# Ledger of designs, part 4: designed miniproteins, single chains, continued (3)

Each design is a single chain, and the fold is of that chain. pLDDT is the mean over its residues in the fold that is shown.

## One batch from the design tools (miniprotein)

Design m8106
Fold by ESMFold2-Fast:
Structure m8106 (fold): chain A 89 residues (1-89)
Amino acid sequence: LSPEMEAEVVGSMARMALSVLKNHPLTEAEARSMSKDQILAKKKEYENLVKLLTAYIPKLPAEDKPVAQEAIKLAQEEIKLLDKVLKEK
């Protein structure tokens, strides 16, 4: 993909991720119901999302930059929740 096409795809991913994280946040009760392996897999998904969005922020359309920044913040909060629950398993 061209860099411009990649930026459009990542911008769309950021919008979708923000919508999910804002409207359907992972609760502590849900995290506690997950197995250790499920928590590790979910944590890796959020970590990969943070890395991807962070790398592309400079290349994103102006309208998508704040969306990506908020998605990163919410994903980092989910990682902290998963780490807390994982420590107790």
Scores: mean pLDDT 84

Design m8107
Fold by ESMFold2-Fast:
Structure m8107 (fold): chain A 67 residues (1-67)
Amino acid sequence: GVVLSPEQAEALRERIRTSDLSEAHKVIILTAVDEALKHRADLLEMARRIPDPEVREALIELVREVA
């Protein structure tokens, strides 16, 4: 499982904000990241719960970039 440090979490948020994703997709991904951090949950497990495959895949790719 992937549990990010505070520095990795901030890097992930920055990558999401500067990505070419739609604003709606950014909101979904940022919400998932915030919930994972709040509950100390595995971020990849949170990504698996996202029903939109494009949003899910985007989060997985962004996590791999910062981890």
Scores: mean pLDDT 76

Design m8108
Fold by ESMFold2-Fast:
Structure m8108 (fold): chain A 103 residues (1-103)
Amino acid sequence: MEEERLIEELEELAKRLIELTRELIEKTGVRTPEEIEEAIKVFEEDVEKLKEMARNGDLETVRRAIRHLRLAVEALEAELAGDRAAREALIAEHRALIAAENA
């Protein structure tokens, strides 16, 4: 039951991330359609591997991936909404992580 819930959440977040990524690129023109589709294909292959890991009982790896996907979705939603404060908060969090590694 836990594996089924994680797989469902993983699929929902993966679908949302792909939708938001396509919308952002269409809006900004940052990448070519070919580069987008190649990146999406690689991401979909990684999602299938994570689903297999969940079925094999590696639930912690999948929970970690879900946490990263949630942050990625929130970051893309903030970018699309023009939320500068959320974007700056993410940059600050990344800088703090790098600083901690160099301490």
Scores: mean pLDDT 75

Design m8109
Fold by ESMFold2-Fast:
Structure m8109 (fold): chain A 61 residues (1-61)
Amino acid sequence: SEQAVQELREFLKEKGVDSALLFNNAVESYHAFRSLGFPEDIALKMAKAILDVEIKAKEES
């Protein structure tokens, strides 16, 4: 949904990260979880968790 995509964009903005790659990865993860039958709130929470891990990994490399 557009709201979920916007929430992922806001999440990156709050973290001060400007990365199209990380944003695209998060959106793809969200859609993948939705295709597996997870409800929107759970899929969004899972996508945000993956995004947070990816942000931290990028800071350490």
Scores: mean pLDDT 81

Design m8110
Fold by ESMFold2-Fast:
Structure m8110 (fold): chain A 77 residues (1-77)
Amino acid sequence: GPVTITFTLPDGTTVTVTGTNVGAALLAAAKVLLDHSGDPNRAIAAALTLIGEVIDNPNLTEAQAQALVDSAVAIVN
């Protein structure tokens, strides 16, 4: 079913993404991080972290996905 992830960027902006499943929501979050980073290397590292977890762990829970996005936000900060 649809999954919603809400996170706060380093500038204080709150973003909400929705996907058809956990993987889709994580990919949507990765895109937001790529679009909002002034450092392309950090943005790529954050996006690859989220993509790698989607590939390696097909049983990710929504809570685990939220924690992964929060960690990825720390990479771009």
Scores: mean pLDDT 79

Design m8111
Fold by ESMFold2-Fast:
Formats: C-alpha cells, structure tokens, sequence
Structure m8111 (fold): chain A 63 residues (1-63)
C-alpha cells in the first residue's frame, strides 16, 4: 500500500477543507470509521489520522 500517495491525497483534501471526502478515503483505504463520526469530530479525526500516517511513512523509510 502506497502510504505516501494516500497521505498526499489526504493533505490536498484538507487544504480544500474537504474533510468528509478525506474521512471517506481513510475509511475506504484503512477501514477506519472516520466518515461515520459526527460532523464536528470529522475534522479532528482526519487531522489525527494524517499524523498517524506521517509516522507510518517515516517508519517505512527508516530501514
């Protein structure tokens, strides 16, 4: 799975304030039920998920 490509797409959606689309992408790619959260929680959950994916991308490069 290309975490860098997914992270790039998520950051573009966040830049456009398309948090619902970012949540759908996270649920589609990882099964995280982010898109099922209340509207007010989606933005925070998406930003948290981006931080977790950044850590995963950095760890995969650590070899």
Amino acid sequence: KDYEAILKELEELIKKKEYEKAAELLQREFGWPVSELPKGAIETAVKYAVEQLKLKVEEDKKA
Scores: mean pLDDT 75

Design m8112
Fold by ESMFold2-Fast:
Formats: C-alpha cells, structure tokens, sequence
Structure m8112 (fold): chain A 55 residues (1-55)
C-alpha cells in the first residue's frame, strides 16, 4: 500500500501536478488504504523530496 501510493504520487509530480494536488491525493489514498500516521508522514516526506529535486 505505501509503495503504491508513493508510485502514484511520483507519477503525479512527474506529470506536473501542483503540490496541493499531490498532498490531497496522498491524504485521500492513505485514508482509503488505512495507513498509519507514520506511514502517511513517510509518503509525504518522500513526495516532498521528489518535488524539491525537480525544482
């Protein structure tokens, strides 16, 4: 579940989605998948680092 959400987030970032769209999608998918708070924070941190690398 965590890896699938990361892959989707990275694909959205690579396609030019805004940071707000990416964060909203991660939160929705994490809630649907039943991720822990720690897992959610890990996905958000990885997505943030990926976005920073492209900027």
Amino acid sequence: AVEAIKERAFAMIDAGASPGEVVAAIKRLAAEAGLSEQELLEVLADASRHMAALS
Scores: mean pLDDT 81

Design m8113
Fold by ESMFold2-Fast:
Structure m8113 (fold): chain A 75 residues (1-75)
Amino acid sequence: VYEELAEEIRRKQLEESGIEIELEVDTETGKVSLTEESIKKIKEETGLSEEEARELAKKASERLTAEIKKRAAAL
């Protein structure tokens, strides 16, 4: 369930932005995190510092986690 929702979100992100990212999902908690390689890719694409890219990734992970939990709770 969480993995399926994360894959749908990843696919939509790729279609809209053209940026390929990798997501890691904790199947017990539904927590979503971007991988280290995805953080590096964000840094490269946006020109942000590593610290800023990690902060952006953290905020994105929190938002995606909340969305996945909300959708799962509706099932």
Scores: mean pLDDT 71

Design m8114
Fold by ESMFold2-Fast:
Structure m8114 (fold): chain A 62 residues (1-62)
Amino acid sequence: MKKYPKSYAAARISAQMLLLSETVEDEQERQRLLREYVDKLKKEYPESTEYLTSDPILQRRL
C-alpha cells in the first residue's frame, strides 16, 4: 500500500523509456536498452519492476 507512489512513478518512467526505445532502428540496441531500463528499475524500484515484467499487457506497450 505505501509503495503505491513508487509503483506508479516507476511504471510511467519505464513506459516513457520503452517508447523511446521504439525510435531505435537497430533491433539489437532496442533490446539492450529495454533490458537496461528494466535492470535500473529492478535496483531502484523492485516492486515496480515486478509489475512491468510480470504483466504481459505492460510488456507489449507499456
Scores: mean pLDDT 56

Design m8115
Fold by ESMFold2-Fast:
Structure m8115 (fold): chain A 75 residues (1-75)
Amino acid sequence: SLQQAIDHLNEAMLAKAEGKQDEAVEHLQRAADYATTKEEYERIINVAEALKKVFDEETQKKLDEIINRIKERIA
């Protein structure tokens, strides 16, 4: 549902503030699972790009994989 996608995006941003990289990635993946519209997917990409700026290289690769999968889905 839309609410589940929003809830997971909020949890990903909270995890970012707490420096919890793996938790942030898991919540972002869950947000993508519940998203249904192009606008929702674009919001998830924007959050993933913000996470990439502060997380380590290993986590950045995981975020790039999420971004690329979403871009393929909405193309």
Scores: mean pLDDT 83

Design m8116
Fold by ESMFold2-Fast:
Structure m8116 (fold): chain A 66 residues (1-66)
Amino acid sequence: SQQTYNQIVAALVAVGFSQSTAENDARYLLSSPDRNGEIAKLVSALRDLDYPQAKIEALEAELKSL
C-alpha cells in the first residue's frame, strides 16, 4: 500500500539513505516475492558498510513490522 511504502521510505531516510535511494529501495522491497529475504540482504549490506548496530536493529524491526 502507499502507506506501507511511505513508512519504508521514512525508515530508510531516518538511518541516512537519500530520499531517491530510499524510494527506489522501498519499491524494490514491496515488489519482491521474498520480502524477508530482501530485508536480510539490506541488513547484511548495512553491516558491511559499518552502519551503527542500533540503527540497523531499529530499521530491521521497523521493516519486519510492516
Scores: mean pLDDT 82

Design m8117
Fold by ESMFold2-Fast:
Structure m8117 (fold): chain A 56 residues (1-56)
Amino acid sequence: AKEEAEKLIDEIVELLESRGMKALADQMRKFFEDVMKIDPEKAYKAAQEVLERIKA
């Protein structure tokens, strides 16, 4: 659960950094870390949605 969400978060951050969006990458990491502390399952689902939108 947590490990799977962390992998998706890392992929999101890496993709955003590769596009020159480092500030957004930093904000996204913090956001998902905060959500992970409350509900790891919601963090995983949110990360999947964000990653899908970034790849589109």
Scores: mean pLDDT 79

Design m8118
Fold by ESMFold2-Fast:
Structure m8118 (fold): chain A 81 residues (1-81)
Amino acid sequence: MEEEKELVKRAEETTEKDLKELEKLFEAGKLSAEEVEQGFKNLIGELKKLKDSLKDPELKKKVEELIEKVEKAKEELLSKV
């Protein structure tokens, strides 16, 4: 299942970049709280789709942990509003 491992690895890397970008854009005043919330919702939605497509239970667990990380980051960032 090398394809699933590569998908999860790319999702981890992309998610870290997207989280940092959302925080940067929000702090720069380029995104509203509503736009940031939509960005997080989109990230969580894509990760949930990825999790549902995976067959490997260990990879599903990694994606679930990544979803939890994104949800916590959302709460932390939006607490600044």
Scores: mean pLDDT 81

Design m8119
Fold by ESMFold2-Fast:
Structure m8119 (fold): chain A 94 residues (1-94)
Amino acid sequence: MKGIELAKEAVKLKEEGKLEEAAEKYKEAAKLFLSENKLNEAYLVALKLVELGNELKEQGKLDEAAEIYKFAGDIYEKIKDYTGAIEAYKEAIK
């Protein structure tokens, strides 16, 4: 399944310290999961994106972190996890 393969690539990139590339693969995976109505998989990817945003913020990559938090919030909103969306959007504007 292409979405799962993209998520696996993202995990490998994260393990290699390539956090921005990992985030791009997770974004692609999330788009596919949402198009396939795989809401649980989209939720798990949003959690991974928040984790990457936290790591990017710790590295001082604030603009990159903000973009990732916003994308995670967009996923949460699409799956109607409004609490997750609010928390992710709050991180994006800090």
Scores: mean pLDDT 86

Design m8120
Fold by ESMFold2-Fast:
Structure m8120 (fold): chain A 78 residues (1-78)
Amino acid sequence: GRRALLEELVRLLGKLVEAKNNNDEEKVKQYAQEIADLLLRAGVLTPEEAEQLKEDLIKAETGEELGEISQWIVQRIE
């Protein structure tokens, strides 16, 4: 359900933030892919939107940028 999807999304976003803070490029790519795959499998995003989200998550350098992306995802789930 939506709650389980949001809980898993928050968990993965937290792992992505931790990886970015540690400059772990491999973990950043891994968690960005897992977030994109989660939303694609849940039917929230198209394959094109999921690929774009992955790139945006990898490229985001600030908490503000990640916050904007997270808000966009939540609006798509709602």
Scores: mean pLDDT 86

Design m8121
Fold by ESMFold2-Fast:
Structure m8121 (fold): chain A 84 residues (1-84)
Amino acid sequence: VYQKVLEKAREFAEKGLSLDEMLEELLKDPETKNLAEIIRKAMEMAAKVAAGEISEEEALEEVLKVAEELDPELAEKMREELEK
């Protein structure tokens, strides 16, 4: 799944697609949809942190909630990195 996302991102970048266009394509593919949705949420939360609307801690909590729902294995890895 993650390897497929990386491969598709590379292919789309070679074709001159923007990050937003690549994300839209990943959201259309059932195999990459969950990871793309988590990435989209992370980007949304990062933008809110940059705007001063929420803290980094609040942003990370929201991303982890979505990851836990869509990809529990990825959520576990993200949580492990936070606890280091």
Scores: mean pLDDT 70

Design m8122
Fold by ESMFold2-Fast:
Structure m8122 (fold): chain A 56 residues (1-56)
Amino acid sequence: MEIDPQEVDDSLGRMMRGSAISTGSDKDTLLQMADWMKEKGMTKTAQELRELAKKL
């Protein structure tokens, strides 16, 4: 069934704001995630994240 979008949006917004404020470099964060994905065997996803990081 559906969930209250406002509650979900509020929680997501709080996380996003915290991440945005704490993260000095979204590019660096994405690069770290890409490395983690590569180690997990998700090489294609890792490359996609690296490409996205360059766009930031």
Scores: mean pLDDT 65

Design m8123
Fold by ESMFold2-Fast:
Structure m8123 (fold): chain A 59 residues (1-59)
Amino acid sequence: KKDLLLTAARLHGLRRAYSEAEAVDLARRIGKDMGLSDEEVEELVPTLVATILAVQAAR
């Protein structure tokens, strides 16, 4: 479920600072860990990366 992916992305962004490349790798890992297909993961990567980086900026 997308809500769980966004929650995981927010929690990771709160725990440490990520570069854009690290955030992309993390986003792919979150999607795969949640059982999404490779195609579904790639569609969500931009949203998850933006979420991670936005949470870091708001700290």
Scores: mean pLDDT 78

Design m8124
Fold by ESMFold2-Fast:
Structure m8124 (fold): chain A 55 residues (1-55)
Amino acid sequence: EIINDLNDRADAGELTVPELLEEQRKNAAALEAHKNTLRWTAAVLSVIGHEEDQK
């Protein structure tokens, strides 16, 4: 739960608001890349899973 940790650090004064926003944006980009990887993995599995070649 990285977002909660970053918010807690900002509230404690360990991170400034701009730093918090930058880290959140980086995490959002990483999550988007991960989703794209999962989508491509599903597509590859779909091809590999043509066990019956009837699709």
Scores: mean pLDDT 65

Design m8125
Fold by ESMFold2-Fast:
Structure m8125 (fold): chain A 62 residues (1-62)
Amino acid sequence: DEERKEKEREELGRRLSGLTGEAVELEDEYKKNPSNEEARKKADEKRREADELGRRLRDLSS
């Protein structure tokens, strides 16, 4: 149903924005301190999660 899809789309969009923001912050941290490989690893992980949510969000679009 369109209303249900809209609610799910909104929820996924909010989660996607959160994950993307976290990834950007971690990437920025790694750029400022390149020896912080843990930040790089965490940023990559958040990017993968965001990509998966983005795909799901696109699947909900017409």
Scores: mean pLDDT 80

Design m8126
Fold by ESMFold2-Fast:
Structure m8126 (fold): chain A 59 residues (1-59)
Amino acid sequence: MKVEVKVLVIELPNGDYAALASVTVDGVTGSGLAIDKDKEKAVAEAVEKAREEAERKLA
């Protein structure tokens, strides 16, 4: 099985970061959104949520 991860990050006017992640596991895609003051933390949270949703759909 192949896992693909795609992330889009935008900088908000207040200095926060919004990250939208898409994780595809064997053709099943999950998405996650996270907002945080730290870009890396926003990305990590979005990816985790996206992966959790993909796994839920696969179950």
Scores: mean pLDDT 81

Design m8127
Fold by ESMFold2-Fast:
Structure m8127 (fold): chain A 115 residues (1-115)
Amino acid sequence: MIKRYSLEENRALVSFLELFRQPDGSYLDDNGRPSSGLTARAAIAYVELGRHDAAEAAIRNLLGRIQPDGGVRLYGDITSARLNEDVAQALELLGLEEEAKRLYEWVKRNFPNYK
């Protein structure tokens, strides 16, 4: 999340993000598809603004998208270290430390040279 934004700028950002919010707590990309990356970024933004209700809805959606192997995928078998680290950061900021830890460990196992 961008810490240099004022409270007013963060409110504008959240209002914009809410245009893409789905009832299940997900956020759509430019192609109308649910995006775990955007959902994680929205959760982080809502936590910084004290909007824990909206952040929790986004996080519940992200937890439902963790596959049995422990990772979050874009589609099919396609995923990225950055996506999974963004999801882990959102989980950690909401106090879901065990889920965040498992996802960080999943990234470390599958992307051992990722910066």
Scores: mean pLDDT 71

Design m8128
Fold by ESMFold2-Fast:
Structure m8128 (fold): chain A 93 residues (1-93)
Amino acid sequence: MKVEEEYKKLEKEKEEIEKSSERKQAQYYAARGILKAEISFVVYLALGKKKSYKDLTEEEVEEALEIQLERGLLTESAKNYLLAFFRLEKEQE
């Protein structure tokens, strides 16, 4: 339920950014690149797997985020946002 809400927000934000200035588009895509690297690092920390973002499965990302949540290193809101982001990015590949 909450992940689907975050997904819809991210999709709408992307549509708005694509209609904005070149600078805002560049900033948005740079931030997305950083977030992808952070997700890969979280999977490494939680599961010990050294994978590039493109090779990650949703199952591995969800498991890694749940482990970090249980360790108190992540909020549930951050988990839902990161999982929604991963789903949106994979759908658009």
Scores: mean pLDDT 80

Design m8129
Fold by ESMFold2-Fast:
Structure m8129 (fold): chain A 95 residues (1-95)
Amino acid sequence: VVRGTGIKVLEASADYAVVEASGLGPGATQATAVAFNKEGELVGRGTGPVNSDGSGIARVENLGPPGTYLVFVVGINAQGGVVGASEPKEFEVKP
């Protein structure tokens, strides 16, 4: 896991979350956001392209009911290897 991978939750609702990642590591071509509910159950995944500066935006759809969620992002290279990962970040889906 590469240190310095940052994560921001830009939007969160029951229908979707938009997640911005930075510092995904050199050679990352995809940013994959993985979301879990409060119980630690996998809720969904979203993927987006990575910019030349190592930033990317991913959208996770169908989060479900209001509550506390966790999300982290991994940077994936063209070979399918993980080159960076964020710390998990808590966010709240409101009614």
Scores: mean pLDDT 79

Design m8130
Fold by ESMFold2-Fast:
Structure m8130 (fold): chain A 68 residues (1-68)
Amino acid sequence: MQELVDRIVERLRELLEAHRSLIPPEQLERFEQKLREVEEASPEDLVSKLNELVDAYEEMLRDIDRQL
């Protein structure tokens, strides 16, 4: 399970770096905070935190579209 989570987090970090110039600073900070919460989460909280991270990612993409 940790291996899967690590792969997802790494992939998301790569996506963040690719879109860093397009992401508003406030949204970037919020998403980075969610990523940290996932990394620090206990095994039981991990699934819930991961679900929140996916939701936050979708919202971030919508905000980028609005700004552009």
Scores: mean pLDDT 72

Design m8131
Fold by ESMFold2-Fast:
Structure m8131 (fold): chain A 86 residues (1-86)
Amino acid sequence: MSPLQQLIEEFYEKILPLLSPESKEILEEGMKEIESETDPEEQMRIFTRTAQKIIELELKENPEKALKIAELADETHRRMAALLAS
């Protein structure tokens, strides 16, 4: 497993207990798309798009939960960007 895939996996495990069933479905589809992609920059792009969709959905139900997911997504994105820069 690449270091990038490991960061994405850690994010997945961390947010899974916070997600509604609808958000879990969005996350699973996004993860499948990332697994089929070989370009690390495109994987990060798919990750960002997937996280945004989840945040938008969760924001309608619980703003505090959506903010926590957004903070975790932002942290993961920064760590992924650092890996691509190295």
Scores: mean pLDDT 82

Design m8132
Fold by ESMFold2-Fast:
Structure m8132 (fold): chain A 85 residues (1-85)
Amino acid sequence: SALERLRALAKRFADALDAGDLAAAEAAAEELARLLEELGHTEEARAVRELAAKAIEAAKAGDTSAAAAHAAAVHLLVVALEIEE
């Protein structure tokens, strides 16, 4: 299902950030945002792009707490969509 794909992409993003694989994190975030746009969730797609950019910048700076907080916000956004559908 689309919600399963959204959850899988959000998990891939978080796992990539935790592993320090910023290229994989960027790819997962872009796939997540694109899928959200395809589903008509353009506002949520924009939010994912902004949160992912902040998480990646925090990770580059070594701020693991800020990176985790932004990644958690991406996850919560995806969970909220399951309730609204």
Scores: mean pLDDT 85

Design m8133
Fold by ESMFold2-Fast:
Structure m8133 (fold): chain A 90 residues (1-90)
Amino acid sequence: SDEELRSLENQIDEMTEKYRLAAEKVAEAGKILKELDEENKHSGKTFEEYRQVEEELKKMETIADEYAGHRNELQLQLQLHKSKVKAEAA
């Protein structure tokens, strides 16, 4: 139904936004880790901060991967639904 199609599109949009926000946090944390890794190799003064950011990055990567996986599943369902609707309309 059109309502089911719209529900899938809305869920994809929601997961896309959640993934985007999580991916931004992963990118920011990754940049910080790279900067801290360079500092740690030079001075060793950022070790504790590095460990904390690394732990948060690992958690954020897991969350981002889960959102990406869910979005991909929803996109497959949407494509199958659109194909079915198009076939029934032809």
Scores: mean pLDDT 82

Design m8134
Fold by ESMFold2-Fast:
Structure m8134 (fold): chain A 79 residues (1-79)
Amino acid sequence: MELREKLREELKKVAPELTDEQIDAIIDYLGLDPEVMERLLEALRKAKSVDEKLEILQGLVPAETPEQKLAVLDEFLAK
């Protein structure tokens, strides 16, 4: 999946010490569907620092539904 591969690349920039399997486990833990993955990738690309990327990821942790995750990501993209 091309979106998953791009997310893996962006997450490696945030935490280069993690293995590919550990990064995949984080993506799976966040329960990302393809639409959420696309919005997350846009938000991560817009982020100017590692700290901003971490804030985006932390904002997704309490969101359990795709609808809630999209709302969080749309808020970051509207900034």
Scores: mean pLDDT 74

Design m8135
Fold by ESMFold2-Fast:
Structure m8135 (fold): chain A 85 residues (1-85)
Amino acid sequence: SSTFEKLKEQARQMIESVKKSPIEFRKTSIETSILMLYARGKQAKLSDEQMKEIFEEMKKLVETLENEEIRKHALELIDKKIAEI
């Protein structure tokens, strides 16, 4: 599989890990996941289009988080990272 496909799968796995984390750690876990995914994508020299596609997919997954405050925080951070691409 391409690095792009692997990073899309990692985004899914990261969100599932956040959902399994204790509630008090979920905000930090989602923050670190978003930042790590951004760093890995940049290190892998993904195109701007590929980076944006991964983060748009991550936004859809974040919408499945039960906690509204964590969801809003994650969406704001993802939008900020998309703007930096």
Scores: mean pLDDT 84

Design m8136
Fold by ESMFold2-Fast:
Structure m8136 (fold): chain A 85 residues (1-85)
Amino acid sequence: SDFDELVKEYLQYLSEYSDPEASSFMQELLSQFDSMSTLEVLEKAKQFFTDISKKLLSQGDYGGARTYQLIADDIQGMIENLKQS
């Protein structure tokens, strides 16, 4: 679907412009994209960025925590859009 292509493009974008840990995780999700539902891919991505944000917040990296929380919030918007489609 057009939405699946948009999600794949967004994950590819994150893999190219994020830090090495996030890039590696996004590449793993992309490699499994066709074997999982789009909802499952988005939920795994949201959980990953939420967990990193919480970890950075606990370490006093408020800027990093905010950046990753905004990515998680963007992914949540995609999940909500998919559920309304």
Scores: mean pLDDT 82

Design m8137
Fold by ESMFold2-Fast:
Structure m8137 (fold): chain A 83 residues (1-83)
Amino acid sequence: PIELLEEAYKLRKEAIDKMTPEQKAAFNKAREEAIKLYKEGKSLEEVNKIIDEALAPMLQDPEVKALFDKANELEKKAREILK
């Protein structure tokens, strides 16, 4: 399970490294807002919507999309093993 999370982390880092400085700033802002909402007790669906909306323009790049899709799949598999 930890190995899957490490691989997911590496893939997400690679995707983020492909982003422009402006895209990285927008993504970081969305992450901070998502963390705030999560701490306020908002649903995981609401938290994920903020992240998904921020990522949507970047996911128009097929390479970035493929990296995030693979990372999400690995994280999902890790969560199934841990629960």
Scores: mean pLDDT 75

Design m8138
Fold by ESMFold2-Fast:
Structure m8138 (fold): chain A 82 residues (1-82)
Amino acid sequence: SAEKEELLARLKEILDRLKAITVEYLKKTLPPDEAEKLIAQLDAYLAQLKARAETLSEADLRTLIAASEELLAEAEELLKSL
């Protein structure tokens, strides 16, 4: 449905932002080779999460989006404190 497509697009935007913050943190705190390995693992994990999200009901997807938005807000606040 159009609603489910919009929810999946919203989830992708949140996950892309979480990835950007995590990548910035890893590059600042770890040696380049270790950061690269963890970024590759993160990419694999996010791909799996996206595939799983496509199988969720709209209600479960809304719950996941809400939880992801809360996590993003906390991650952005933690990054500011560094």
Scores: mean pLDDT 84

Design m8139
Fold by ESMFold2-Fast:
Structure m8139 (fold): chain A 100 residues (1-100)
Amino acid sequence: EKEKREKEFEEALKRVIEEHGEEPASEELLEKAKELIEKAKEKKLELADKKKLSEELKKEIEKEAEELLKLLPSFTKAMVETFIATIEKGLAKVKEEEEK
C-alpha cells in the first residue's frame, strides 16, 4: 500500500536527519523531507526516464536546500545527496513492483 512505502521513506529520512540535524532543526527537516518525497512521487508519474527524474530531483532539492540553509544550517549538501539517493532507491523499488 501507499502508506507502507511512505513509512519506509520516513524511516530512512529519520536516520539521515538524526545523524545531521540539530534538535529543533530535525523536526522541520523531517517535514520538508516528506514534502520532497511527495514531489518526487508526482514526478515519477510524469517522467518515465530515470535519468531525468534524478536530475529534476537534484534541482528541486537544491532549490529547497537554499531556502532551508537560510533557516537551518544543519541542512548540508551531504544530506541533500542522501535524500536524493534514498528517494531514487524507493522510486526504483516501486517501479520494479509496478513492472511486474
Scores: mean pLDDT 54

Design m8140
Fold by ESMFold2-Fast:
Structure m8140 (fold): chain A 77 residues (1-77)
Amino acid sequence: RPPPLSAEEQAALAEAQRSGTYLSEVERVVRERRPGISDRELAQLTTALSIIAIGEGVDGRDRERLREAAERLLERL
């Protein structure tokens, strides 16, 4: 089941979203959880973490499926 984002990670992502550095902060969190990650894997996990953290990463009917996929990707870190 999905690894929970800490209150500190959530606060940092919220601050980054307001300052326009959201993607960089998401990337930092992903790299801290898996330092040996490739750029391709990082892109997938960054997208996954963004969907989980804000719940607004992608609009549409598949949002819930994307959230579940994101949780599974983070679980495999």
Scores: mean pLDDT 60

Design m8141
Fold by ESMFold2-Fast:
Structure m8141 (fold): chain A 89 residues (1-89)
Amino acid sequence: EPMSKEEIQKKLLEWAKELEKAGLLEAAELLREATEKDIEEQIELAVEASAVALAELYDLSEEEKEKVKAWLKEGGAGLKKIQELLEKR
């Protein structure tokens, strides 16, 4: 059963609130922005929010954050590279 547009927006806002509670304010704002965008831009902003959240949690440089963003777009192979980077912190 595919989620409705309204249900997707609700889920993004719920995730943004949880990130805000965790102190990840920039990532939360990116997810809130995603609620007003089309599906392609929503996915892009969700990837960016994830990279920003990981950069904040693990004190990543801007270059490392951009690598994480690119690796998130690779799927499973990218997740392995992200794990290896974060384990070195």
Scores: mean pLDDT 76

